# Ledger of designs, part 5: designed miniproteins, single chains

Each design is a single chain, and the fold is of that chain. pLDDT is the mean over its residues in the fold that is shown.

## One batch from the design tools (miniprotein)

Design m138
Fold by ESMFold2-Fast:
Structure m138 (fold): chain A 91 residues (1-91)
Amino acid sequence: MFEERLEEALAAALAEAPPDEEVKRLAAEAVRYHAEAVLAKEKGDLETALAHYRRALELALRVVELTKPPEEAEEARRAAEALLAALEAAA
C-alpha cells in the first residue's frame, strides 16, 4: 500500500489550492516523481522506486508548508516522515 499511502498524501497536498504558479510547479514535480516511482516499482527496480517516492513526498510536503497553516503543515510533516520511515524500513 505504499503507492496508495503516498498518492493520498500527494492528493491532499494538491487539493490545498496552491496560491501561485511556483507552488503549482512544485506539486507537478511531486506528481511526476510519484509516477516515476510507480513505473520503477513495476519494473522491479525497488531502489529507484524508493528514491522517487521519497522525493515526491518531500516535494508534496513543501507544497503543504507553503499553502497551509503551520499546524496543518506540521501534521502533514509527521505523516510524511512516518511514510518515509516505513519506506526505509521496507527496503
Scores: mean pLDDT 71

Design m139
Fold by ESMFold2-Fast:
Structure m139 (fold): chain A 58 residues (1-58)
Amino acid sequence: MLEELREYIKSLPEEVRKLGEFALDSLEKMMPELTEEQREKQLEALRNAIDKVVEALK
């Protein structure tokens, strides 16, 4: 999931990509303190948030 999300962010327009990369890097720094379930939920929430931003910017 994490690697797939990172690849997805790299495919986005530059401005959205910068924000997505920053958010993902921040989340990765928190990963060691999260349970596996919490990590999956946070990654899914980030993906959904990015998708909404992409749709709003179309």
Scores: mean pLDDT 77

Design m140
Fold by ESMFold2-Fast:
Structure m140 (fold): chain A 79 residues (1-79)
Amino acid sequence: MEKRKLILEEAKKRGFSFSESALDFLLNVVLPDSLKPTKEQILKVVDLLVEHAKKKGRKVITAEDVLELALELRNIVME
């Protein structure tokens, strides 16, 4: 639960929100608890998703954004 809260608050600080499907995909596929992501890795993931959505002119991070970046996001957590 703390991980979900951190992701939402960090996106909100940047003026962005997550769709429910994007958040669920991110938490279950990209950032599962088994990978034990650090706070720093979570912040890098949020920053990458925010920049991707910003380039598309949106203020909402969608499941498509997470899917398009899934490999890059996984690489951040696996470093």
Scores: mean pLDDT 79

Design m141
Fold by ESMFold2-Fast:
Structure m141 (fold): chain A 88 residues (1-88)
Amino acid sequence: ELEKEINEKKEALKKKYEKENKPKTYEGLVHLLEAQKIILEKNEITEDSREYIRKAVENLTPETEDSLEVLLERIMETFKVTREEILE
């Protein structure tokens, strides 16, 4: 079910940002969705998920920044970790 939900979100983002000609925004948001998927499937913050988050941080657009902040706040609340512990 999680795989299906993430794939549906990716497809919606692809349609939206292809129409708006924002391929970098789409790529960054897909990286954040992959990080979220890994964290939810493993129920932990893995190095793979941290790498996807770091890739999104290195090339921010306004849309990816908003999604990044939402994801980071959720991770920090769920796992009781700091932003620095996620992004180091």
Scores: mean pLDDT 79

Design m142
Fold by ESMFold2-Fast:
Structure m142 (fold): chain A 121 residues (1-121)
Amino acid sequence: DVTPEEAEQLLRTSLELLRGIIEEAIEKGEITDEQRREMLTLLMLAARGLFLLEGRYEDAEKIEELLAQMSRERLSPDEMAERLLELLKELNGPEILIELVEAIRNEDFERALELVDELLK
């Protein structure tokens, strides 16, 4: 069982790490598939943390299962983004998380940065 303090730490740490990778993508003007996978992985960890903080334990377990599936499969960043978007929409997840996945998928990193900063408030 995850405590509220552990859930908050998971959310904040994941978002801060994601923010750093987004800033690097903006500065370099290019992004690798490895960086895109890392961004999506960190976004899933942030989503899990947020659902745990909101008491949405069943939804958090579904995100954890998706992470476990991705660790077993060799998914492209586009396949990761598609599966995460489908899951978040099925769960009626927060619109800001759906927008963040879409921004990362579309390589709209300035928009992704704005959304991460809103989540870190």
Scores: mean pLDDT 86

Design m143
Fold by ESMFold2-Fast:
Structure m143 (fold): chain A 60 residues (1-60)
Amino acid sequence: SEAEQRERLERMRVSVERVLASGDPVQRAAAIHELERFLEEAPEELRPEVREMLDRLRAA
């Protein structure tokens, strides 16, 4: 459902903040890979938010 997909996105957002705070390049690489997989499967409406999270991780 849309609500379940939004909930998953918000959980991933919390995870991204934690990874960014850690400064660990291994955790960052793993998070990028997970978000890239999610982007391929995400509904079009959520893709801009997933791309924004990817951009933040890549910029770190």
Scores: mean pLDDT 83

Design m144
Fold by ESMFold2-Fast:
Structure m144 (fold): chain A 103 residues (1-103)
Amino acid sequence: SVEEKIKKIEELKEKLSTTEDEEEKIKTIEELKEIVKESEDKEVLEAALEALEAALAVEEDPKVLEKIKEAALTVLEKSEDKELILRAIGLILRAIGKILDAE
């Protein structure tokens, strides 16, 4: 259900905000990406973008940033809404910028 997918995304968003382990962050982003792949619901895609935007704002690890970029690309591929498309593009560009500035 849409509600169950949104709830899972919110749980993954919380996990991303609290974990410091690279492997755990990557697994969490991959789980979020799989939910996106299986959905076309605007509300699910919007929740996924909010989670990815929050993660990107505080992330500096290039490996994790690459996974955020891949998940955002998946949101873009599934999105038909102009606002969500523009948000996903903006997120992808910000992730690329951070990756290029990486140590």
Scores: mean pLDDT 87

Design m145
Fold by ESMFold2-Fast:
Structure m145 (fold): chain A 89 residues (1-89)
Amino acid sequence: TLSEEKKQLAKDVFVKLSKGETTDNPAASTLPGVAEEVLEVPKDKVPELVKVLVKAEKEYEEKTGKKAQENPEEAAEVLLEAAEDFLEK
């Protein structure tokens, strides 16, 4: 289970990534970097989590008709929920 501090950090990075922005930490400026450095997922599981996150963003856009880039905070919440579901399995 992720701490509230780690959830907030992951959400902040997901918001920046949805906007096409980079973070101050280059390792956390990509979905693989967030998975490894923020969510502390083992390197061999990082590609699987990245696929889950990409799918979650696409399903958010298809379900709502909204673009993640234009609604980065809502998209970040969806990505965080998908990451938590992945880590609970």
Scores: mean pLDDT 73

Design m146
Fold by ESMFold2-Fast:
Structure m146 (fold): chain A 116 residues (1-116)
Amino acid sequence: SKKKKEEQLNKINELLAKSQEEIDKILEELGEPKSVDERIAISATALTLVMMKELKKKQAEIDKFRAEQLALLKAGKYKEAILLSLKELIKLSKELGLNDVAEALEELLKEIEKEL
C-alpha cells in the first residue's frame, strides 16, 4: 500500500542519516575517497553497519563485517566491498521489513554482476 511505501521511505531516510556518522568514522581511518567506486563502497559499508545495529546483531558480527570491509577498502578492492555490502544489505533490508528497498538492491546487484 502507499502508506507502507511511505513508512519504508521514512525508515530508509532515518537509516541513511545515521549512516553519515559511520561514514565519518571510516573517513577518519581511510581519508577522503579518491574515486567514485571508493565513495560508493564506503557509503554501502556504513549503511550495512547501521542496519546491523538497528537489528541488534551481536557486536562480534558487526566488528567482523567492519574489519573485513575496511581490509577490502585499504586494499583498493572497492567492487568486492560493494558486492559484499549489497548482499548483506538485501538480507538486512528484508529482516527490517524494507521489502521495496531489498527489491531495488537486488536489481542493482544483478546489473553489477553483469559487468563482471
Scores: mean pLDDT 87

Design m147
Fold by ESMFold2-Fast:
Structure m147 (fold): chain A 94 residues (1-94)
Amino acid sequence: AASKLPKEVQEKVKALRREFVASDDAGDAQTSIRASRELAELMLEAQREGYVEEAYDVALTAKRLSELAHNPQAADESVKILDKTIKEIEELKK
């Protein structure tokens, strides 16, 4: 990624990733899926603000993290959410 996200957005990404891992470890699939949805929306907002390559990279990294989830429902639904977000960012790349 050529540009960094604003520090506030970077901190939100870190918090959402930590929440995903913690809820996955706890067996709370719904909280893990919600964290993935919030991360996806945050990356779409970042893309709209011009952070296209960084938003793409963060979404792709989050998808890879989701593929490693211990809870199959959290893994499957989070991957679907993030795949859709990655495709939307790709469509918006001019």
Scores: mean pLDDT 84

Design m148
Fold by ESMFold2-Fast:
Structure m148 (fold): chain A 64 residues (1-64)
Amino acid sequence: MSAEEAREAAERALAQARPSLSEAQLATLDKGLREAVARFEAGEISGEEFDREAKRAVVLALSA
């Protein structure tokens, strides 16, 4: 996974969650996804870990 692909995956996750989340929940999700992208770009997490973190962030935001 490239850094560009990670950013695109985060944007797609936000778009898919948008109709189900409040504006505040979307802001929280966006922050979490941006942090996951930044950590992946810094080499702190793998592409597999990024995918897990992104999915977890979406599920947690939907449950809040």
Scores: mean pLDDT 78

Design m149
Fold by ESMFold2-Fast:
Structure m149 (fold): chain A 88 residues (1-88)
Amino acid sequence: MAEELLERYREHVRAAARAYLAGDMEAAREHAELAERALRELGALLTGDPNASDQERMAAILAELGERLRALEAELAAEANAALEAAR
């Protein structure tokens, strides 16, 4: 389900950010790759075309889940900014 792919994306982005801040660059890269794959799978699911362009996938994601994606991005940005302020 699209919601499950979006949550998988969220989990891996959070894990990548956490690993990066902890200095674990290998784990950060691995989670970033998994997050990108989840987003690509979500786009393919919404377009019904596994060969759809990145632009087509993003357009489908924004059309179907735009508000949820924006809310997720805001949550992740706030979490990242709070972590950076704490490391200050």
Scores: mean pLDDT 73

Design m150
Fold by ESMFold2-Fast:
Structure m150 (fold): chain A 63 residues (1-63)
Amino acid sequence: SKPLTDKEIEELKKYAYELGKKYDLPQKTIDGVFNQVINNSSKYKNIDEMKTEIDRRLRYLSR
């Protein structure tokens, strides 16, 4: 798969951080989820799928 651009990485990072803060999650937990999704980026069709996976994982950890 084509590698993520710097702009796409920045967009995903901002999304994860804003969403993680809304879920009242520690920064380390948010960083972990973001890095897991980025490191497995080839499993996702597009940035919207990656955002959906970030949200799913952050919601699970906020329980």
Scores: mean pLDDT 84

Design m151
Fold by ESMFold2-Fast:
Structure m151 (fold): chain A 92 residues (1-92)
Amino acid sequence: MTVSEAGLESARRGVEAAEAALPELLERAREAATIPDPHKAALILTGLRMQAIAAAVEADLAEAGGDLEAARRARAVAEQLLAAVKEAEAAL
């Protein structure tokens, strides 16, 4: 796929922001597993799952643009966050 130069710059910034936010997002997933309200926990985990999907899309866009390092980093963020969400969901 072909992406615009502006799209590639936006994707790189998105990857950097997601990578920087990852520790806080992983902690939020762990906290969600301890919430007594299963509906509130499910809403938080759904939001985190959507962020993991966004990171996976950023990885695909970076790869299509030839930025394989940004793609690798975004994919690692998506994989780690999705794994944490699944672990938290299993604890509910």
Scores: mean pLDDT 79

Design m152
Fold by ESMFold2-Fast:
Structure m152 (fold): chain A 76 residues (1-76)
Amino acid sequence: GPVIPRAEFRDTSLLSIAQLLAHAAGLRLDLDPALRDVVIPHFVVENETPLAALRRLGEELGFRVEVRGDTLVLSR
């Protein structure tokens, strides 16, 4: 998919980051309610695909990232 040249998030909800990155990937978002209130203090995406960025964030925060058809699924 398309590479994001640069995006920086500060004190941003995981929901907002996931919505933006899912949209950039052309996918619908299915976010586990347990992840809705997670706030990310600082996250930078640079020369990375939306899915690679979300997988890296998932590794850092302990959530799973799966693509099922047209839907991006984030779960704990």
Scores: mean pLDDT 88

Design m153
Fold by ESMFold2-Fast:
Structure m153 (fold): chain A 125 residues (1-125)
Amino acid sequence: MKAAILILARTGDFDALGIDADEFIAYSREIVREALRELGIEVVEEIVLVDPSVQEALEALRRAHEKGAELAIAVLSSHVLDSLVPYLREEAKELGVELAVVNGEDLYAAPSREEAIALVKEALG
């Protein structure tokens, strides 16, 4: 299986989380990469979007599909970005790509790095 990592970050969420945006993005990418590596899933694309529109999020998913992704893992910086999820699900269905959604708040609230990795694996099935 080939996967793409989509990090969708809202700048206002970092004030709520009390963390740096670059730190959040780096951490989320690393956790998802490690979960996929442990599952033997190849990463073919990584896309980071800051304050994405619906159109930008859909274009990222289409790019992932063009790179051969059969799975897209979307990490959202908060539940505020859940408004994008119905659009991503419909586009993923049209493209024949599996979509997993992970809330970045849950990754940062995890008591350990190992538990954050387990949350990503659980979201993948």
Scores: mean pLDDT 84

Design m154
Fold by ESMFold2-Fast:
Order: sequence, then C-alpha cells, then structure tokens
Structure m154 (fold): chain A 55 residues (1-55)
Amino acid sequence: KVITSDGKTGDVTGAKAGETGVIIEVNGKNYLVTDSGKVGEVTGDLPNMSKGTVT
C-alpha cells in the first residue's frame, strides 16, 4: 500500500515497502514515481503531486 502525507491510502504495484515518491495522474490513472526511479500503478482516490510512502 501507499500512504500520503494527508493520511490517504491506496494500493500500489511495482514499488517496494519503505520506498518514498510522488503520486502523479496520467490519463485518469494514478502512478507512484519513487525516488529510486521506479513507477507503480496506484488505485484509490489520492491527490495528484502528493508525497507517498509505501508500507
């Protein structure tokens, strides 16, 4: 899962627990772009450009 600084949560694929990154929206889909350069699809109602941490 990914948790934003606002306490919102979503499911993430392709990211490892403990990674941090930014949530971006592309064509109505959310993605987590990690600081390590990984990209994972995110499901859930998360704010665009929010910081997220994978748990």
Scores: mean pLDDT 76

Design m155
Fold by ESMFold2-Fast:
Structure m155 (fold): chain A 80 residues (1-80)
Amino acid sequence: MKSFEEKFEELEKKIDELLEKYKDNPVYQKELDEARGLVEEAKKLYEENPDDVKSKTLSEMLLISASGIVFVVERRAKRE
């Protein structure tokens, strides 16, 4: 079963790979940079308040938002 830590690491790695792959696309660079910021915020919330249900829920919502940005970038790139 994948932990929050593994999910953060996998998403961060994927964002970094997409940033390198689409380095010549400024729109994707900006969207991916925003996704990276959301992952960093989610990670901090999880690490600072590990027993707080509200902080865990907000962290999960931020990860879903970041994953959504990554998904949209990948889908747009495949349609070109």
Scores: mean pLDDT 79

Design m156
Fold by ESMFold2-Fast:
Structure m156 (fold): chain A 77 residues (1-77)
Amino acid sequence: SKLIDIIRSSLTPREQRLVEALLRDPDASTAEVARAAGLSRRELTELAREKKMSRSAYLASLRTQALLLAELERELA
Protein backbone atom coordinates (compact mmCIF):
# COMPACT_ATOMS: atom_id res chain seq x y z
CA SER A 1 0.00 0.00 0.00
CA LYS A 2 1.01 3.66 -0.41
CA LEU A 3 1.16 4.14 3.37
CA ILE A 4 3.59 1.21 3.74
CA ASP A 5 5.77 2.75 0.99
CA ILE A 6 5.72 6.18 2.70
CA ILE A 7 6.77 4.69 6.07
CA ARG A 8 9.54 2.58 4.49
CA SER A 9 10.86 5.50 2.40
CA SER A 10 11.17 7.69 5.54
CA LEU A 11 13.71 5.19 6.98
CA THR A 12 17.47 5.02 6.37
CA PRO A 13 18.81 1.63 5.16
CA ARG A 14 19.92 0.74 8.72
CA GLU A 15 16.51 1.76 10.11
CA GLN A 16 14.81 -0.36 7.42
CA ARG A 17 16.83 -3.39 8.64
CA LEU A 18 15.77 -2.66 12.25
CA VAL A 19 12.09 -2.35 11.26
CA GLU A 20 12.30 -5.60 9.22
CA ALA A 21 13.83 -7.35 12.26
CA LEU A 22 10.95 -6.05 14.43
CA LEU A 23 8.41 -7.19 11.79
CA ARG A 24 9.86 -10.72 12.05
CA ASP A 25 9.77 -10.66 15.88
CA PRO A 26 7.86 -7.69 17.39
CA ASP A 27 8.66 -8.85 20.95
CA ALA A 28 12.42 -9.15 20.36
CA SER A 29 14.81 -7.66 22.92
CA THR A 30 17.14 -4.77 22.02
CA ALA A 31 20.06 -7.20 21.60
CA GLU A 32 18.00 -9.57 19.42
CA VAL A 33 16.77 -6.72 17.18
CA ALA A 34 20.32 -5.39 16.73
CA ARG A 35 21.66 -8.87 15.92
CA ALA A 36 18.86 -9.64 13.43
CA ALA A 37 19.47 -6.28 11.70
CA GLY A 38 23.23 -6.95 11.53
CA LEU A 39 24.04 -4.07 13.88
CA SER A 40 26.05 -3.88 17.09
CA ARG A 41 24.53 -2.39 20.26
CA ARG A 42 26.97 0.52 19.82
CA GLU A 43 25.72 1.20 16.26
CA LEU A 44 22.12 1.15 17.55
CA THR A 45 23.07 3.68 20.25
CA GLU A 46 24.77 5.86 17.60
CA LEU A 47 21.59 5.81 15.45
CA ALA A 48 19.49 6.88 18.46
CA ARG A 49 21.96 9.68 19.23
CA GLU A 50 21.69 10.94 15.61
CA LYS A 51 17.92 11.34 16.25
CA LYS A 52 18.60 12.98 19.66
CA MET A 53 16.81 10.09 21.36
CA SER A 54 17.73 7.57 24.03
CA ARG A 55 18.17 4.03 22.70
CA SER A 56 14.90 2.93 24.38
CA ALA A 57 12.93 5.89 22.93
CA TYR A 58 14.37 5.24 19.46
CA LEU A 59 13.46 1.53 19.60
CA ALA A 60 9.97 2.38 20.89
CA SER A 61 9.54 4.67 17.84
CA LEU A 62 10.72 1.90 15.49
CA ARG A 63 8.45 -0.65 17.23
CA THR A 64 5.48 1.66 16.65
CA GLN A 65 6.36 1.86 12.94
CA ALA A 66 6.85 -1.94 12.74
CA LEU A 67 3.49 -2.62 14.45
CA LEU A 68 1.76 -0.23 12.04
CA LEU A 69 3.40 -1.98 9.06
CA ALA A 70 2.48 -5.43 10.44
CA GLU A 71 -1.17 -4.36 10.88
CA LEU A 72 -1.32 -2.91 7.35
CA GLU A 73 0.26 -6.05 5.84
CA ARG A 74 -2.20 -8.25 7.80
CA GLU A 75 -5.19 -6.24 6.48
CA LEU A 76 -3.87 -6.59 2.90
CA ALA A 77 -3.39 -10.38 3.17
Scores: mean pLDDT 76

Design m157
Fold by ESMFold2-Fast:
Structure m157 (fold): chain A 77 residues (1-77)
Amino acid sequence: MLTEEEVEFLKTLIDFIDKQVEKIIKSNYPEEEKKKMLNDAIEFLEKLRDYAREKGAPEVAELANKRIDKIKEILEK
């Protein structure tokens, strides 16, 4: 099981990614570059989600999954 400090660190990483996603959306990058960066963010969040599930931190996995769903909705528009 992850320690309290490890759980907080993973939540901080997820929050950092969410902020980077928002910056990407608001940026002047070409649409194809934005899509690539958003898909890279999804891949990283999926790895964090799976790691958190394996280590018994379902709250971190749930947070990662909510961020993945948000990015997928953005990509569908």
Scores: mean pLDDT 84

Design m158
Fold by ESMFold2-Fast:
Structure m158 (fold): chain A 66 residues (1-66)
Amino acid sequence: MLSDLGYDEEERREAAISAARAVGHLAKEKGYTQEQIDAALQAIVDYFGLTPEEAEEVRKAFEEAL
């Protein structure tokens, strides 16, 4: 688990939210398709091992960055 490597559960969640915001900015600038956006957000969820609640916050962070 990332937490076992000195990454707190909160730090992991913040990193995922930051990544989602970066995807939002790139989608806005480069005109990503919905499929590309969905794939990128799903990759973040899978990489960080997010719960459904954390995944919802990641999606909101992405939308706020648009």
Scores: mean pLDDT 75

Design m159
Fold by ESMFold2-Fast:
Structure m159 (fold): chain A 62 residues (1-62)
Amino acid sequence: MEAVTKAIAAMLVAIGAEITSQIEDAATAQAERDQAAAFVEENKPYLTPEELAKIEAILAKI
């Protein structure tokens, strides 16, 4: 069960964070994107399908 969804989740977080922080500071948005991407990447082999769904729900709520 590959990490296609996880990759999408990470990308969505990066995009959402950048859009949200665009008005304040792009540097801050990039830091948040990096954190989100690192989080997904690290937990990639540890995450279950249900955990992944939770992440997606949070990202969609951005």
Scores: mean pLDDT 60

Design m160
Fold by ESMFold2-Fast:
Structure m160 (fold): chain A 76 residues (1-76)
Amino acid sequence: MSIDEAAATDLVLARVRERVALSPEEEARLRALVARVFAQYDTDGDGVLRGDELAAFLDALSKPNVLDALIAGARR
């Protein structure tokens, strides 16, 4: 299984929307932050997370404070 940046962004936005309401401007900033995080896990630089890269990314998003940190970043 693999996901691209758009799919990763949609997953993060869905989880954030379950917790807080974001303005369109905050959603745009969150998308940019997700892109930066995605690039850190995309070791091959091919724009796709696979196998271990995908598992590590999803594990990071399961941490209680990670979504809160992304929301805080989007509001700056």
Scores: mean pLDDT 76

Design m161
Fold by ESMFold2-Fast:
Structure m161 (fold): chain A 67 residues (1-67)
Amino acid sequence: NVDILIKAVEALKAGDWETAEKYIDEFLEKNKGKPELAGIFFSLAVLARDLGKNDLAKKYLTKGLEL
């Protein structure tokens, strides 16, 4: 599970946003509604924002807040 998030973060840093979203969606499916996931999505939102991807940052923040 954590390995999938590591792959997502590496894809984000590499600018491969499509691959990053696929890994994030896969992680969400495997972890079905666990509230601990909110912190992970918040961290991903901060990373996306720092990389200048405001739309992705908002998407990940929203996913975390919905948990």
Scores: mean pLDDT 74

Design m162
Fold by ESMFold2-Fast:
Structure m162 (fold): chain A 89 residues (1-89)
Amino acid sequence: MYKVRIITTKRGEIIEEEEVEAKTKEEIREIYEEALERAKELPDGVEIRVLLETPEGKLLELGGVGNGGSISFEEQLELAKKKFEEALK
């Protein structure tokens, strides 16, 4: 079973961690997209980073989004979705 770790950071410090179990790539995608959509309501200096733990115990970084970056939130969201699809190949 996969574990999706959703890590919320403020100025580089972890302020919240969440783990969600997933059985399929489709479930992982749904959890990932929900986490990224949630990020748009975060205050400045806060970001969400998503990691995937495989059944074999490997950790993969799927991407992240936050406010106050060098690129727009919408651009970060598109890049994160592309990175996710590449990671799950």
Scores: mean pLDDT 74

Design m163
Fold by ESMFold2-Fast:
Structure m163 (fold): chain A 83 residues (1-83)
Amino acid sequence: MAEADAELVRATNELIRAAEQGKVDEMRRAGDRLVAAAPAASNETRGVAQIALAVVKIFGSPEIAEVAGETLARVSALTPPTP
């Protein structure tokens, strides 16, 4: 899933940059792109994105932490256990 993995990485990086700049609206747009790419991405790439979102949630302002938490919950809901 090279294209979906690449898009997820790009969206994750855009989200981190927006969070560092305090740009909540830009962060929400990056989060929507991240969630859209997540179902087609590899489990490994989704795992890295989830770690990045958790870090942003821990170290962000309350507004940044809320958007990171919402995005993390949306991505986590897309990883059902494989039999």
Scores: mean pLDDT 79

Design m164
Fold by ESMFold2-Fast:
Structure m164 (fold): chain A 76 residues (1-76)
Amino acid sequence: TDEEARFALEGLADSGLNAATVKDSTIMTNMFRRMADGFRDEALKVPEYAPWADRIVEAMDQGKDAVEEVRREIEE
């Protein structure tokens, strides 16, 4: 449902932020990235959320501040 896809998008943003924030453990960073992949798959079921999911994934490579910016836009 649209509500489930929205929760998945929010979960993607949260796990992406955690992956970008946790630098002390490669294991934890990889865990959060795998969680983000799962949330992304759920969000992609709603075409309107596909651009947002892609922006979060791109932001994860750019760093914490980039992920926080995309997350803020999603919540608006």
Scores: mean pLDDT 70

Design m165
Fold by ESMFold2-Fast:
Structure m165 (fold): chain A 93 residues (1-93)
Amino acid sequence: SMEKKQKIEELEERMRKLVEEALKLQAEGVTADEETRKELEKKIQKIIEEIAKIQKEILELEGKEELAKSLTDEELANMAIEKLAEERRKELA
C-alpha cells in the first residue's frame, strides 16, 4: 500500500506539471494569430493524451480499472484537470 501511494504521488506530480503546461499554452492561444493557435492546439492535444495516460494509470492503481476502461482520453484528461484545480483551490483557501 505504501509503494502504491508513492507511485500515485509521483504520477500526480507529473500530471500537475503537464496540466500547468497545457493551461499556459491555452492562455497563449487567447492572444495568438490563427496559425500560431493551430500549432498550440496540436501541442495541447499531445499533452492531453499524456495526461489521459497518467490518469488512467492512477485509476488502475486505485483499483478503478472499470472506470479507466470506460472513459475516453478527453474525459480522463478533464478528470485530471478538474482534480488539480480543486486541490489548488483548497491550497489557496
Scores: mean pLDDT 81

Design m166
Fold by ESMFold2-Fast:
Structure m166 (fold): chain A 75 residues (1-75)
Amino acid sequence: SSAETVLDHLSAALGLPRPPAERREEFVRRALELAGLSEDALKDPVATARRLVQFFAENPEALAELRAFAEGLLG
């Protein structure tokens, strides 16, 4: 899925924990929200994944928010 593609890139590049399968769409939606992107970006999941990786690498406060959100999804 587009959500799995984005999650795989974010986990690999930024060391983020992988949420359970049923919560991965919530995680990807949160990543888009923090980066100021709409869900329309998921029409190109590979380009969106690269853009999100760059954004979070350049914005450590946003990365910390995303990491905390991901940890919350683990239960």
Scores: mean pLDDT 83

Design m167
Fold by ESMFold2-Fast:
Structure m167 (fold): chain A 77 residues (1-77)
Amino acid sequence: SLVEEARELIEKARRGELTEEDLERLREIEAQLSDEEKRKLLPLQAEGFYDELGRTLTQEELEAKLKKLEEQEKALK
């Protein structure tokens, strides 16, 4: 499913393996997802991989969010 494909691509992002092509694919999937399907990705949105409107982040925005999450994790350790 498109939700499962999006989940796989977001897991690649967590591993630091997300390419520009993977990000473009995520944008294509996001455009095709229904509101119900987007809600299935809500935990990932809460983690900052999507903006507040459920739109896929740009590469620069995704990198900035991942960096902030790493900084928060380091601050708590």
Scores: mean pLDDT 62

Design m168
Fold by ESMFold2-Fast:
Structure m168 (fold): chain A 82 residues (1-82)
Amino acid sequence: MSEEAKKKVRELLEEAGRYLQEGDVEKAIEKLREAKKTVEEYGEGPDAKEAAKYIEEAIRALEEGDLEKAAEYIGAALGLIG
């Protein structure tokens, strides 16, 4: 994945985290979906696949109302993107 794509994914994941702190779950999910799409479009290799999986798990956690679990998955995805 290019440095520009990594930066875009990091910014989207950080925006999702901010929306969660504000209680805006709908916008958090929107940013996570965009981040996942960017990783799937530009990402190659195992770290990109694992990051996309964690983003998907974060979306599911938010749909289930588990904000703490969603935040953990966002953090895991950020760690993999660097």
Scores: mean pLDDT 85

Design m169
Fold by ESMFold2-Fast:
Structure m169 (fold): chain A 81 residues (1-81)
Amino acid sequence: SKEELKAIVQQGIATLEKQKKEIEKIDPEAAKKIGELIAQAKELLAKGTEESLKEAIKIINEALRIVSELRQEKKKKEKEE
C-alpha cells in the first residue's frame, strides 16, 4: 500500500539523517552526498505517488549502502592496527 511505502521512506530518511551526523566525523564529502540523497528522497516522498515512493526507496538503499561501506572500511583499518 502507499501508506506502507510512505512509512518505509520516512523511516529510511530518519535513519540516514542520524547516520549522516556520524559520517560527517569520518568523511565530510560523503556526508554531503548522503545529504543530497536525503533531500532527493524527501522530494519524492512529498510527491506521494507509488512510483515516486519506490524511487525514494531505491535512493535510500543506495545511501545506506554508501554508509555501510564507509563504516566497514573504518572498522577494517581499526582492526589492522
Scores: mean pLDDT 82

Design m170
Fold by ESMFold2-Fast:
Structure m170 (fold): chain A 69 residues (1-69)
Amino acid sequence: MLPTDVEAAVEAALAATDPEAAAKYLTHPDPRVRLAAARAIGEAGRRYLEPMLTDPDPEVRALARELLA
């Protein structure tokens, strides 16, 4: 299960070594964890970032647009 501690979840998402591992954090309820996961995935995992363009958090949408540009 995903960590309930937001700081631990952010660190775990950033420490992910592949886009698939990081993508598990894209569904986390805290937008800070989703932002960390998106940064870890980067342009190499673009298919995982497209749903974030419609994320309820404006910072998550802005990052997805930046990474998918």
Scores: mean pLDDT 73

Design m171
Fold by ESMFold2-Fast:
Structure m171 (fold): chain A 77 residues (1-77)
Amino acid sequence: MLPKVSDEEVKKAVERYRALMEEYMKKQKMSAEQQQETLAQIDALEKYILSNPELRDKYFSALEERIKKLEERLAAM
């Protein structure tokens, strides 16, 4: 079966999540090491989702949930 979510939609969601995480980390005054590790994990997640089309819809849904929770957390700060 073709995945419901395109590669471009995955990339856009990852980019949104990255931007929100960068804002969150700056507000939390996290160390440069912690910021680099977090961004590297996001890059690894993007590569994993793109490399596993059969799991794409599942991981995209999880990513959208993370984005929502992070947006809510940032709004509360």
Scores: mean pLDDT 79

Design m172
Fold by ESMFold2-Fast:
Formats: structure tokens, C-alpha cells, sequence
Structure m172 (fold): chain A 75 residues (1-75)
């Protein structure tokens, strides 16, 4: 799960701080081999932690400092 969280945050940051939710899920699954369910659970946890937010179908970085900390931890 931590690796999935790190990959989610890296992809959103690389894409200018936002990404379509379906595109994000597909790219994280491709990079990590995680199931769709695992990726969705990781996104939900990051939203609950205030690191990500969702508007319509788009995922945004809500806390860039915390996102960078999670990426470092996920090494």
C-alpha cells in the first residue's frame, strides 16, 4: 500500500498537481502491479489524510509537503 501511495503522489505531481482519476488508477496499476481495489483504497486514504482532493473526475494535490514526505517514505 505505501508503494501505491508513493506512486499515486509521484504521478499527480509529475502531471502538474492534477490528473484524471481513471488515468491515474490505470497508470498506478501499470507501474506497481497493484489491483484496482488496492489503488482506489490508497487514493481514498490519501483524501482522508488531506493529501489529495477530488473535484468531479479529477484528483488534485491538496498538501504538497505531506505528499513529498510520503514519496520519500515509500522508497
Amino acid sequence: MLKAKGTILELVLENGGKMDERELIDKVMERTGASRRTVIEAIEELINEGVLRVEGTTIYIADEEKAREIIEEAK
Scores: mean pLDDT 85

